Designed miniproteins, single chains, continued (3). Designs and how they scored, part 89

Each design is a single chain, and the fold is of that chain. pLDDT is the mean over its residues in the fold that is shown.

## One batch from the design tools (miniprotein)

Design m11094
Fold by ESMFold2-Fast:
Structure m11094 (fold): chain A 69 residues (1-69)
Amino acid sequence: SLEAEMERGVGEVALAVTYVTGAEAAKKGNLAEAQASIEQLRALAKRYPELEALAQRRIADLEALIKQS
C-alpha cells in the first residue's frame, strides 16, 4: 500500500543517514562513533524488517571500513 511504501521510505532515509555518518566516522578513525552507527543500524533492521537485508549489508560495509582504519 501507499502507506507502507511511505513508511519504508522513512526507514530507507534513516538507514542511509546512519550509514553515511558511520562511514565518515570510520574513515576519520572515530571508532566509537562508527560502532555506535552499527548498533543503530541493527536497531533500524529490527524496526523495519523489510529493510533487514539492506541494513545487514551496511553493517558489513562499516565493519570492513573499521578494519581498514
Scores: mean pLDDT 84

Design m11095
Fold by ESMFold2-Fast:
Structure m11095 (fold): chain A 91 residues (1-91)
Amino acid sequence: SKEAEELLKKAKELLKEKTPESAVEAALLAGRAGTLAAKDGDAELAKEAAKVAIEAFKLAAKSGDLELINRAIGGVLAAIGAAFEAGAKEV
């Protein structure tokens, strides 16, 4: 899906800002991108979204802010679940 590709592009741009707040937004956008990619059967895009969500979570986790960590984890779980549904076993 072009929408999934656009969301993943925005997530990558937010991740480049290297702030915990941008990382939370990146994780959530990557989660949505992965979900849309899985719906379209795009396992490679879903896998890439999961990798971006994991990197975003790592950055949010470094903040030590439990509210930000809890928000970011939702995006990670969505992206990983979507990658598995699309048939991607490795991320």
Scores: mean pLDDT 84

Design m11096
Fold by ESMFold2-Fast:
Structure m11096 (fold): chain A 77 residues (1-77)
Amino acid sequence: SYQELLQELTAAINAGDVEYAEKLLEELVKLAPDQLAAIAEHLDDAAKMAEKLGKTEAAEWARKKAEELKEQARKQS
């Protein structure tokens, strides 16, 4: 489900597992292409938590993906 994938994505980012997070994000975007802005907000929140946990690479990845999804959402509006 969307909620289960979103929770797994957050957990993967907090664990610093960027490879798994990439796969989960691809699944989320395919499942809910109309929710790009909401997914981006969750990525921003996950990035803040990952930064606090010392997962710098995962935090940077999540911030970059959030900006990409926000840009995509703007083009759809």
Scores: mean pLDDT 86

Design m11097
Fold by ESMFold2-Fast:
Parts: structure tokens; C-alpha cells; sequence
Structure m11097 (fold): chain A 85 residues (1-85)
């Protein structure tokens, strides 16, 4: 149940990021992502670690497109974990 809610909130953030047209809109969704990770850290620390590893793979190339790609990869990982439950 908690992992399913985490996935749903992550999908909402990802959809809004894809539709964001300004840096301000992108930052608002990234702030929501940070709050989401803080909310679920104690329940799913392995998921937070995996997302950190994915962002590390970007190095200095932090663009809207690269952030979306990282979050899409992370969402697939979350879906895989949910299917195993």
C-alpha cells in the first residue's frame, strides 16, 4: 500500500515535470520530489539510495530532459519492486 502510494505520487511529479515550461515550474516539482523522498525515506531507504545513484550518473549534466529520464528509470524500478510484493 505505501509503495503503491509512493509510485502514484512519483508518477504525478513526473507528468508535471514533462509539462513544465519554466525553470520555476521545474523547481516546484523538484521540491515536491524532495518532500516525497523525505516522507518515504524511513519506509524505503533502498529506493532513496537507488535514486541517488541514478542522479550521480548524470554528473554535471542536470537538464530537464535528463531529470525526466532518471525519474522514468526510477519509476520502472519502483514498479518492479511493487510487482514482487
Amino acid sequence: EKLKKFKEKLEEILEKLKNAKTDEEILEELDKLVLLLQEYYNDFPELVKFLEDLFSSLGDNVTKENIIEVLEKFLEYVKEKLEKL
Scores: mean pLDDT 78

Design m11098
Fold by ESMFold2-Fast:
Structure m11098 (fold): chain A 65 residues (1-65)
Amino acid sequence: SDEDEVLEFAEKLLKLSKVSDSGTARGIGGFLKRLLDYMKSQNASQEVIDKVEEILKEVQEIAEK
């Protein structure tokens, strides 16, 4: 489903942030925030929204290191 593809993509972005510099990780976080806003506007399931929000939090933590 489209929601499964979005989750897979967000997980790939998290993996990329773990091997990136803090500036790149911050950029990934900004993109994930915009993706999350878009998903909410499209009435995505709360379960998927919660999972992407958790990924965003992890990316933001990586960007602060």
Scores: mean pLDDT 85

Design m11099
Fold by ESMFold2-Fast:
Structure m11099 (fold): chain A 114 residues (1-114)
Amino acid sequence: SIHLQITSVMARNLALAEHVRLLVDKKDPNAPQALIDMFQQAVQDAQDLLQLSQSASNSQRQEILAAVQRMIDLLQEVVEYVKSNLKVPASVEKQVQQLLQQMQQIQAQIQKIS
């Protein structure tokens, strides 16, 4: 079921967001790496959703697009939380920006499916 796969993806991404926030709150030096790991997992999940969207109905594709948008919104919220509480290295900020752009490109590819 596409609905169950979306639910699983969202639960995983929410858990990773909470993990990053917890590390930030503790001022853990692993917080920037956890942020990168979260973004890499989101890109992988979005790629899996793009593959599913190729054979999906129009209604299912709209559910997938809504899920990808929620993932992008969550990633942006977590980045703002990290930046508000920690000094982020430029290399981490660059990696996060590149991964966010990959998420947006995947979203655009799903939107182009007729």
Scores: mean pLDDT 91

Design m11100
Fold by ESMFold2-Fast:
Structure m11100 (fold): chain A 97 residues (1-97)
Amino acid sequence: MTPAELLIERYEKDKEAFLENYPWLREIVEKGEEAVPELVELLKNSKSPLDQFRAAIALGLLGVKNEEAIEALKELLKSKHPDVQIAAKWALKNLGY
């Protein structure tokens, strides 16, 4: 199981305990849809696989249907990094795509 799959599994089993272990994700979830523009910016402008992975997971957790976020996530499906591709696929599924 990849790090992305393990992280997603932990979130789905106990969302509160997961957010306690990842404060940056809790802050994004509390910010809600207001966090979407900054996450889309990370997907478009960061060349870091870690930034792309984190932004994709956060967008999936927020569940906000935003066209620009969906298009940015679709672009991540072309990533050569398995964790980034898995995170983008999971996020799109959570957004109904």
Scores: mean pLDDT 76

Design m11101
Fold by ESMFold2-Fast:
Structure m11101 (fold): chain A 89 residues (1-89)
Amino acid sequence: AEEAAEELMEEAREAARAAIEEYEGARAAGLAIAAIGAAINAELGVRRGRAEEGAREAAEVLRALAEASESERTRRELEEAVEAAERLA
């Protein structure tokens, strides 16, 4: 569970980096913060014995970000983060 949460955090960091590189200003910051926030929520779930719940919530947020993303690269990285969150659940 902890190792899977670390994998999700790494994928969320890659999605955040893609957002920062592909977008500008508040949109770049907002997407990066939301992706990292979802991974943090999943990690808190693991630490509190609610890994499945935290992972499910993270997957929902990351999927919504991917669907709203106009950057193909950012969308792809967010989709990889969704898969990592689903593996944690």
Scores: mean pLDDT 84

Design m11102
Fold by ESMFold2-Fast:
Structure m11102 (fold): chain A 63 residues (1-63)
Amino acid sequence: ASELLRKAAESTDPLEQIELLKQALDKRYEEVKKTFPSLKSYFEERYQAEKAALDREIERLKA
C-alpha cells in the first residue's frame, strides 16, 4: 500500500495515479477484511463504492 501510494504521488499521469490508487485500495481491503472479519460487510460496501468511483474516473479520463 505505502509503495503504491508513493508511486502514485510521483506519477504525472492521472490514469497511472488512479490505477495505483485502485491497487492500494485492493490491498487495504484485503488487510482490513482479515483484521476485522466481523465488519467484513461494512468494509465490502465501502470498498465496492470507492472502487466504482475510481472506475468512473478512469472512464472519464479516457473519454
Scores: mean pLDDT 80

Design m11103
Fold by ESMFold2-Fast:
Structure m11103 (fold): chain A 64 residues (1-64)
Amino acid sequence: MVVGTAEAGGIRVTAVIDGDKITVSADRVPTPAQQAALAQAKQMAIQNARLRQRQAELQAQQAL
C-alpha cells in the first residue's frame, strides 16, 4: 500500500494505491471555485503515490 498527498486551493487530497486499486479522497467538499484546484490536486496526489511506489521498489532492490 502506497499513499500520496497533494493540496491545491485549500483542499488536501489523498491517493492510496493498494495493488491494482486506486482510491482518492478529499478532506472537504469542494466549492465550484475549488473544483479546478481539486482536479489538479487529485492528479498530483496520484503522481506522488506512484513516485513513492517506484521509490519503495528501488529501495527494496538496494536493501539487498
Scores: mean pLDDT 76

Design m11104
Fold by ESMFold2-Fast:
Structure m11104 (fold): chain A 79 residues (1-79)
Amino acid sequence: SILEEVKKIIDEALKDPGLSPEAKAILNRVYKLIEEGKPIEEIVQEAVRLANEAGLSDAERDKLMATLQKIRDLIEKSR
């Protein structure tokens, strides 16, 4: 299922030692929003907002955005 593939992507990202607890919390939030059936556009906006509020580094932000792009690509393929 799409949710199983999303979980795999998030679980792999959560293993990255370069991600702060704040970045990992954002990834967990993204998963919950996907489970709730929120539009991907709203999920991306929420993740960007939380990343800015947490003051994530550019490197962490890039990793988070790369993970979100993989998730977006999977969701788009399901349409």
Scores: mean pLDDT 84

Design m11105
Fold by ESMFold2-Fast:
Structure m11105 (fold): chain A 77 residues (1-77)
Amino acid sequence: MASLEEVTDALEKRLHKIVVEEKGEDLVPSSLREEVEKAMEELKKELNASDATVAAAYTAIELRRVAANIEGKKYEA
């Protein structure tokens, strides 16, 4: 079973690629939801992670994004 930190770093990298490199800034909420669900499901299989661990990883990524915004920096994975 992968650690929460390993799952968080892997998920953040994958979501950053989808959102920033492949989708750009003009995302619609429905599109983002589907991409997030796919990324989470793939990481559960690749890292043998639990649903709880992947959910906690996503929460950690959102907290990192909020912290970067508070510091006046653009979100970077």
Scores: mean pLDDT 64

Design m11106
Fold by ESMFold2-Fast:
Structure m11106 (fold): chain A 92 residues (1-92)
Amino acid sequence: SMIDKMRKEYEEKAKEKLASMTDAEKDALVTAWMDRVFQATMEGKKLKLTDDDVVDYVAVILYLKPDLDNPASLWLVQQLERIVNDYLEEKA
């Protein structure tokens, strides 16, 4: 499907971004997006997504997805997956 092709393109860009980063930089990216998504949720605000934001969201998902035993990581991945899926569906 068109959505599957778009998702793969963002996953490729996200993998390239992650390959250029240290684990500390990846953890900082997770913290930054956790704080931003949590704050937006608390304020009832919708985040406007740029293409760069979608790459960051996919990068965070890919980084955290192998180990979801942490409830905060599980919550964030679930929020980001929903946001990315909605964005891709609106663009398709």
Scores: mean pLDDT 82

Design m11107
Fold by ESMFold2-Fast:
Structure m11107 (fold): chain A 67 residues (1-67)
Amino acid sequence: HMVKKHLTVEIDSSDKSVEGVTNLVEYAAEAGVEVTLTAVSKDKATAEETIKKTEEAVKEAVEKAKK
């Protein structure tokens, strides 16, 4: 039986939030923890754009950590 741990963080579109989440996701992935990103916005469309930008930054950081 698998044991899963979830980490949820709220982000906005600021560079500081993206950097913080990126570092946290690297650590969580190494520890075998699933990360859920939640964007805070009045509109769903704006929240989706914020998540998309953060996902791109996270992918780059994870690839960098592999090397």
Scores: mean pLDDT 60

Design m11108
Fold by ESMFold2-Fast:
Structure m11108 (fold): chain A 56 residues (1-56)
Amino acid sequence: SPEEVRRRIEELQRRLREATARYKKHLANGDLEGYKKAFEEVRKLAEELQRARDEL
């Protein structure tokens, strides 16, 4: 249903914000490997969010 898709979008937006905060923290701490992993997580979440939006 559209309501279920909207709830999924809201959850993905929350996870994307959290993942973005994590990669910025890794960058600030000089943790390049952690930064790269967090960046990949952000990319995957952004792709999932775009797909969910396309379902509306």
Scores: mean pLDDT 84

Design m11109
Fold by ESMFold2-Fast:
Structure m11109 (fold): chain A 107 residues (1-107)
Amino acid sequence: MEEARKLLEEGVKAYQEGKYDEAIEAFRKAVDLIKANPELAASPEGRALMAEAFRLLADVYLKQGKLDEAIEVLREAADWFRAHGDEATAAEFEKQIKKLEEYKKKL
């Protein structure tokens, strides 16, 4: 948990400084760390950190205008939460995907 929190803090700092590639790397490392740790993945705290990491990762891609990459991150999030029995959080990510897909069709 502490390592995942540090990665999120590093990513947020990079994002605030406009260092989007560094932010993406940090948030992706946080996601990968939680995926690699079954105890974290099963804990409420680990799932909260995972949701935050996926949201922040998608936000950075959107800030860069990388709409397809943002949608793929949100799909990964929805799939992960569904696989871990969190249908409510999965549905929230799916709603975001639908909004971005609709926006993409207007471009």
Scores: mean pLDDT 86

Design m11110
Fold by ESMFold2-Fast:
Structure m11110 (fold): chain A 87 residues (1-87)
Amino acid sequence: MIEELKEEAERATGSRDAAELVGREAEKIEKEKGKEYALLIGRAQTEALRTAVELRKAGASDEEAYKKAEEVYNKLVEEAKKKLEEE
């Protein structure tokens, strides 16, 4: 459920802002493309955010952590879209 996505994002990042963004994006996507697609995109966002947190804990710079998180997000989103966006 979308609420569980928000909870997962908050756990992964420790950030309420991150949870809010994931939830809002997922609700928007659910209305347009369905719940399954929304959940996959939400999980991609959560994984990207988790990557940033782990890199910062490991001593990476803010810039490096954000860059890696964005790369992870883009890759996972592309995979989800390619698989679920059936013409």
Scores: mean pLDDT 76

Design m11111
Fold by ESMFold2-Fast:
Structure m11111 (fold): chain A 78 residues (1-78)
Amino acid sequence: SYKEKAKELLDQAVEAAERGDWETASRLATQAAQYAVQSGALTPDEGARLALQVSTAAQRGDVEKMRKIVEEAKKKLD
């Protein structure tokens, strides 16, 4: 399902961020946001906000912020 794919991609984004691979983390989180919007769990505006929050965390190298963003997004996918 789109929700399951979004959750999988969000988990992979955190793993990439923990490795310092911020390009992969940002790409995976953006794909997750797209699947979350397609599933109806996020509105397009919420998906855009998620992508922006991830981009900001990536620019700062803030793994802890990335984990919090992902955790909040996953709650909306349940």
Scores: mean pLDDT 85

Design m11112
Fold by ESMFold2-Fast:
Structure m11112 (fold): chain A 85 residues (1-85)
Amino acid sequence: MSVEAEIEVELKDGTKFTIKGTVSEVSERTLGFKGVVVENGQEIEGKLIIDPSSPLTAPEILERLKKGETVTFETVLGKVTLTPV
């Protein structure tokens, strides 16, 4: 199952970028994403690995998005915020 979302990524160095696309479960702790970087129109695919310290799992994040909730969580690369579309 995939869910449409805006994906805001804030890297540990403070760099921010936004992706419009879809998110899906790869595993309990990993989300897959596919979309377009808003700032430059580049197509991008990748994985968001949820930090082990986070109480959220990939299924829980997707369930919250389906309810129209914005979800913020830590990844190995930095902070990610998913906003349902």
Scores: mean pLDDT 84

Design m11113
Fold by ESMFold2-Fast:
Structure m11113 (fold): chain A 85 residues (1-85)
Amino acid sequence: MLTEEQVRKLAEKIVEMLEKRRYLSDEEIDALAKEFGVSREEVRDLVMTVHTARVLLEAEEAGKVKWDIKDPIMRIVYEVLREKR
């Protein structure tokens, strides 16, 4: 299992890569999985979490809602996205 700090570091890399391009390639997913010692599925799940967190952040910025993020992984991703604004 990824530690909270490892989730944060992986999320930061995913966010940075997605800022430069729309998606991560299979090769990039494999590289991240190897670097962090996790499965490709875990990397893909975190990529999906980043996309979801972006939607939530955009809705909050538009004044539609303020999210109380209870999921620990989603909270970490949301914080990473806020810090890169």
Scores: mean pLDDT 76

Design m11114
Fold by ESMFold2-Fast:
Structure m11114 (fold): chain A 85 residues (1-85)
Amino acid sequence: ASFVLPIPFEELEERLLASDEVRAERDGDSLVVTETDPETGRVGTAVFSPDGDGTRVTVPAEVLAAAGVSEEEFLRAGEEYAARL
């Protein structure tokens, strides 16, 4: 599943690398962001990459399934997150 955030990749990369809430690591032209669910201890991974004037967020379907999150729920969460940026 993937969606686009209306924020430049460089700005989002700086914010994520400075965050104590997630682990962010560069992988070539992309940023791999890892977050641990504090209740389950499960690790979720998302890939952030440049997409025009914004940032594309990609989460593998298997990661969403392991977290018990549907693709529809993920897209809704992404829309809400984008609205706060």
Scores: mean pLDDT 72

Design m11115
Fold by ESMFold2-Fast:
Parts: C-alpha cells; sequence; structure tokens
Structure m11115 (fold): chain A 62 residues (1-62)
C-alpha cells in the first residue's frame, strides 16, 4: 500500500512539472489532489495552507 505522504509528494512533483510547462489546469488538479491527501495527514496544517495559497495564485493566472 502507498502511504498518503508519498502519494501527496508524487502529486506535488506532477504539479511542479505541469506548472513549469505552463499547463496551469493540470498543475491545479495535481495540487488539489496533494491537498486532499494532506488533509488526511495529522500535523500538515502548514502544508495545507501553503498549497491553498499556491492553488489560488495559479487560478488567478488563468
Amino acid sequence: AMDLEIEATLYLIQATIAEKYGDYDSAIESYRKALELYRQIPGSEADIADLEERIKKLEEKK
């Protein structure tokens, strides 16, 4: 079974790659998936806040 933290990290990597190539829709989707996983991990409040801010900024660029 894949740990939630590992899965969230993979989505962050996918989002970063999409963002670098200007694919903001795919980046937002991957960041949102990572956010959903972090919400299930205790003690991830700072990571959740950072991801919410990143998603907001990317949506404002569209």
Scores: mean pLDDT 81

Design m11116
Fold by ESMFold2-Fast:
Structure m11116 (fold): chain A 80 residues (1-80)
Amino acid sequence: MIEEKMKETVAENKALIAADPEKARRDLEEARRLLATEPLSPAREEQLRLNVELVEALLAGDEEKAEELAKEIAERVAAA
């Protein structure tokens, strides 16, 4: 289940980036702004940080790093 969720997350993010890389960059900037300015709970901050790192890894072509991050996200969702 977690491995399937990891693969789904990577595939979905890759598809979104391929469809609109400019929007992906804008969404990254907004996420970084939220991390810097919004009063987030520690859990929300960690989830947002992991998602930012995932998109950054995919934009850089680091698929192994993206899979590691997506697995961590899936594990956190399963634990919640």
Scores: mean pLDDT 78

Design m11117
Fold by ESMFold2-Fast:
Structure m11117 (fold): chain A 82 residues (1-82)
Amino acid sequence: SARDEAVRAALETLRAAVQRYIDLGDPSRLAPADLAAAEAAARLLEEALREGLSPELLELLARTRAELEARLREAREKRAAA
């Protein structure tokens, strides 16, 4: 469905935003448009969760969140060590 496509697109937007954050090393260097896109994607995912997601999309969301949280943690640890 269009909603399922929007959820998948939102997850990809968050993945791209996390990668840009890691590459920049400083969240203040994120372009306002990139920050706005990430915030919009997060809001869309929150609304989709409240409305209910298929088991497939719930699994995808859970795996994507775990992956991105792990990447952010690793990047923060590497920056602290540098």
Scores: mean pLDDT 79

Design m11118
Fold by ESMFold2-Fast:
Structure m11118 (fold): chain A 119 residues (1-119)
Amino acid sequence: MKKPLTEEQKKLTEKMIEALEEIIEYLEEKIRKIGKELGLTEEEIEARRLGLAKVDEKMLRIDIAIGFLRMIHALVELVGMDKELAELVENIVRNILKSIEEKEEEIEEILKKIREKIE
């Protein structure tokens, strides 16, 4: 039987997974920084990541970032050779960074790294 992916398609899939993993690492670091600024312990941050903490208006920024991290983890499991997925990943990253009040210059730097890995 023919393999489901060509060598070129495998290379693109690997680049997409690597880009999503870099986004995950970035969001995890950002969540830790936001949590530290809010005076949260590592255990309290983990409880929020697991959805065990109550919604609090003061914690909305970190809870939004955690929600997007969970979404990106789900996308890693769904990565395929669809061109629309690459555009979707860029749009999701842009929306995540805007939701956690990231500066446009920092957004563009992250997106350049993603484009370099997908192209």
Scores: mean pLDDT 65

Design m11119
Fold by ESMFold2-Fast:
Structure m11119 (fold): chain A 103 residues (1-103)
Amino acid sequence: MIEELRKKAEELGKKAEELKGTEEGIEYVVKATRLYLEARLLELEKNGEMSEEIKKRALILEATIAYLEGDYEKAEELIKKGSTEEEYEEVKKKIEEIVEEVK
């Protein structure tokens, strides 16, 4: 299941790259990111442990999805939960960079 989700995410990510700069390409990026997030959450459940690093990554993936969907308020809230005050600006900048690369 986890490996299947990752493989499907890779396939959708490849389609997003082929359609870069289009609205359809953004939809594929969102779908791929959602599958990566789902795989990460299942990995946490399987291991029975939630490391701080994995929690932060899951929150950043959720924030990236929210940003791509235009929900900037939700994205900012998730970044604040997944990062320290010192890390916030750097993480936000990286997400904005990803969004600009996709759009």
Scores: mean pLDDT 74

Design m11120
Fold by ESMFold2-Fast:
Structure m11120 (fold): chain A 69 residues (1-69)
Amino acid sequence: PVPELDLSDAGDDLERIKAKAVEYAEAARPHVPPERQAEFDRVLERIKAATSIGEVGDALAELGRLLRG
């Protein structure tokens, strides 16, 4: 099963949200197809570089597509 992401402890703290998103992405890494590992690394960089909660959400949506494709 794909890991679940829980942001309830993070509230509006962007750094906590980014940290939880990175943890979720790393936990999901084994579920990413080998041919999409480069795309996964780009998504991980986007999470780390995000300057808003919306940007983290966009990167997580990309991650969801990688896990389902």
Scores: mean pLDDT 75

Design m11121
Fold by ESMFold2-Fast:
Structure m11121 (fold): chain A 96 residues (1-96)
Amino acid sequence: DINSQLQELFRTIVNSDLATAIEARRREIELMIRNGLLSPEQMRGLVDLEVEVLNGRLRRLLINGEITPEEAERLRALIAEERERVLALIDARESD
């Protein structure tokens, strides 16, 4: 699933300052979900954090020469598509 894939990607960046800050914020949102206090705006915030982590990983892969610029652009497009899809699901749930 996407959470397992995100955790796998995050593993390589876990010791960076940025990764630590993102992880702390993600944990805050997860606690709000567990407490049943999650608003649609907070759900969107969680999606944005997931996207930020993935884009950070892409940037590192590109800088390290592990992917081409063309591959990076394709992956950014896929991340953007998945973000839009999840946001549409959140909007649908808010309306229901």
Scores: mean pLDDT 63

Design m11122
Fold by ESMFold2-Fast:
Structure m11122 (fold): chain A 94 residues (1-94)
Amino acid sequence: SSEEEKLKEVRELIEKARKAIEEEDFESADKHLVEAGRLLLELPSSPEVEELLEELREVARRFAKLAAEKEGGDPEKAIERVDGLVEQIRASLP
């Protein structure tokens, strides 16, 4: 189904983001995380979507912390922004 295809794409984007973070390619990591979040908003609420949303949170928190540290920003505030965005996605799920 279209939903199964989107779930697979979200998983692939999260894994690409993890790899990009390991390679310090923060531009690619940001792109993949944004695309994953956008696709999750197109999916109906389900246990699989909730699991992926929590995986997205974990990877996005790590990315935000590392990117903020590299740019001389506040890592704690960056993590708080990620948590807020994830909760907004959760609240927006149909």
Scores: mean pLDDT 84

Design m11123
Fold by ESMFold2-Fast:
Structure m11123 (fold): chain A 67 residues (1-67)
Amino acid sequence: SPLSELELEKAVARVHLASLLAAAKSEGNEEAAAVAAEGIDRVDAAKSAEEVKKVVEETLRRIEEIE
């Protein structure tokens, strides 16, 4: 069965944020790793594709502000 728009946006967001989490962990950046992990949890809890996009944008901005 095809993924819903929400499921597709969540899948894309999880891959992106998981890559950032892995990078942060490899660099020993504990703060960025925590933000990325929190972002993944928020993506999983999101109820619309619009909410997923807002969570990703906020998570990326927070990581950029740490680095």
Scores: mean pLDDT 85

Design m11124
Fold by ESMFold2-Fast:
Structure m11124 (fold): chain A 62 residues (1-62)
Amino acid sequence: TETYTVQEELGPGVYLATSEAGNKVLVFVTGDQAQVYNGETGESYTGRVLENTSERVVVEKL
């Protein structure tokens, strides 16, 4: 499970966030699924949304 701290809400379900490691990421939430893109490494993954608030998104990696 990864926690992302929301820096900016770009629109419904679209967040510019910071990972626990301090990396800037984009998080795209669609229903109970999230796609996370790491802007520094170029890596991406899909996970399940466990928590979604204006301040944080918690994702279980699939």
Scores: mean pLDDT 82

Design m11125
Fold by ESMFold2-Fast:
Structure m11125 (fold): chain A 79 residues (1-79)
Amino acid sequence: AASHRAEAERLLAEGDKAFEAGDYQTAVEHYARAVTHYLLAGDREGAARAFRKLAEVYRKLGKTQQAEDAEVGARELEA
């Protein structure tokens, strides 16, 4: 749906701003919500992008398992 995709794009942009500011916890929250809204919109490519950004943030936080899980999520959506 258009409303879910628009919200996902907004959340992805807010996550990017938080990530650039070094606020990794806020970036995780925004990217995770972006994944959910992209999936609700049926936007698999958008969800995969959000998962890859989530993986990058988890690596910055030292959360290796969560980063690997997010990369798997992105790969499954790209298949």
Scores: mean pLDDT 87

Design m11126
Fold by ESMFold2-Fast:
Structure m11126 (fold): chain A 72 residues (1-72)
Amino acid sequence: REELLEEAKKLLEEASKIRTEGSQKVADYVGKAFADPEKRDEYVAKAGEIDRETRKKVSELEKKANDLIEEA
């Protein structure tokens, strides 16, 4: 069942990529919040939304990877 371990590795790599991209977008919105105090709450809300979606997607991929590792 080497194929299950290889698939799990690919899912973990995808999760890492999504986490990196999500963190970058959150940082961009946080930066915008500091640059524009008038829209700070709007940018902070968007950063929070992206963070939540990123965490959920990463968690789902990591769970699938762990399930595959257990079956291997």
Scores: mean pLDDT 83

Design m11127
Fold by ESMFold2-Fast:
Structure m11127 (fold): chain A 99 residues (1-99)
Amino acid sequence: MSEAERRQKELEEGIEEGMKLIVDYINGTLPPEEMHPLALLRQALYALVEGDLERAAELLLAMGIINEAEAERLKNAKPEEVEEKRKELLEKMKELYEE
């Protein structure tokens, strides 16, 4: 009961911190390895939406979601492949909040 309340507060604080890290990363001031997992997933989604496939591949590789061969494929991905990866990341992000 108290654990659930504490976990919810920590999650909300993590989201706020993650948003700050995303802003810092967009400004080029924070390396991907230092970002919270949710912030990394959100940044990867942002990069996919903006068409920055190289940055999206780097973030996903750093998180261990894809391997080096998949990262190289993503850098040269077709629009349909980008859309599929975006859906995977959205589902992954949702799972992190529903556990």
Scores: mean pLDDT 65

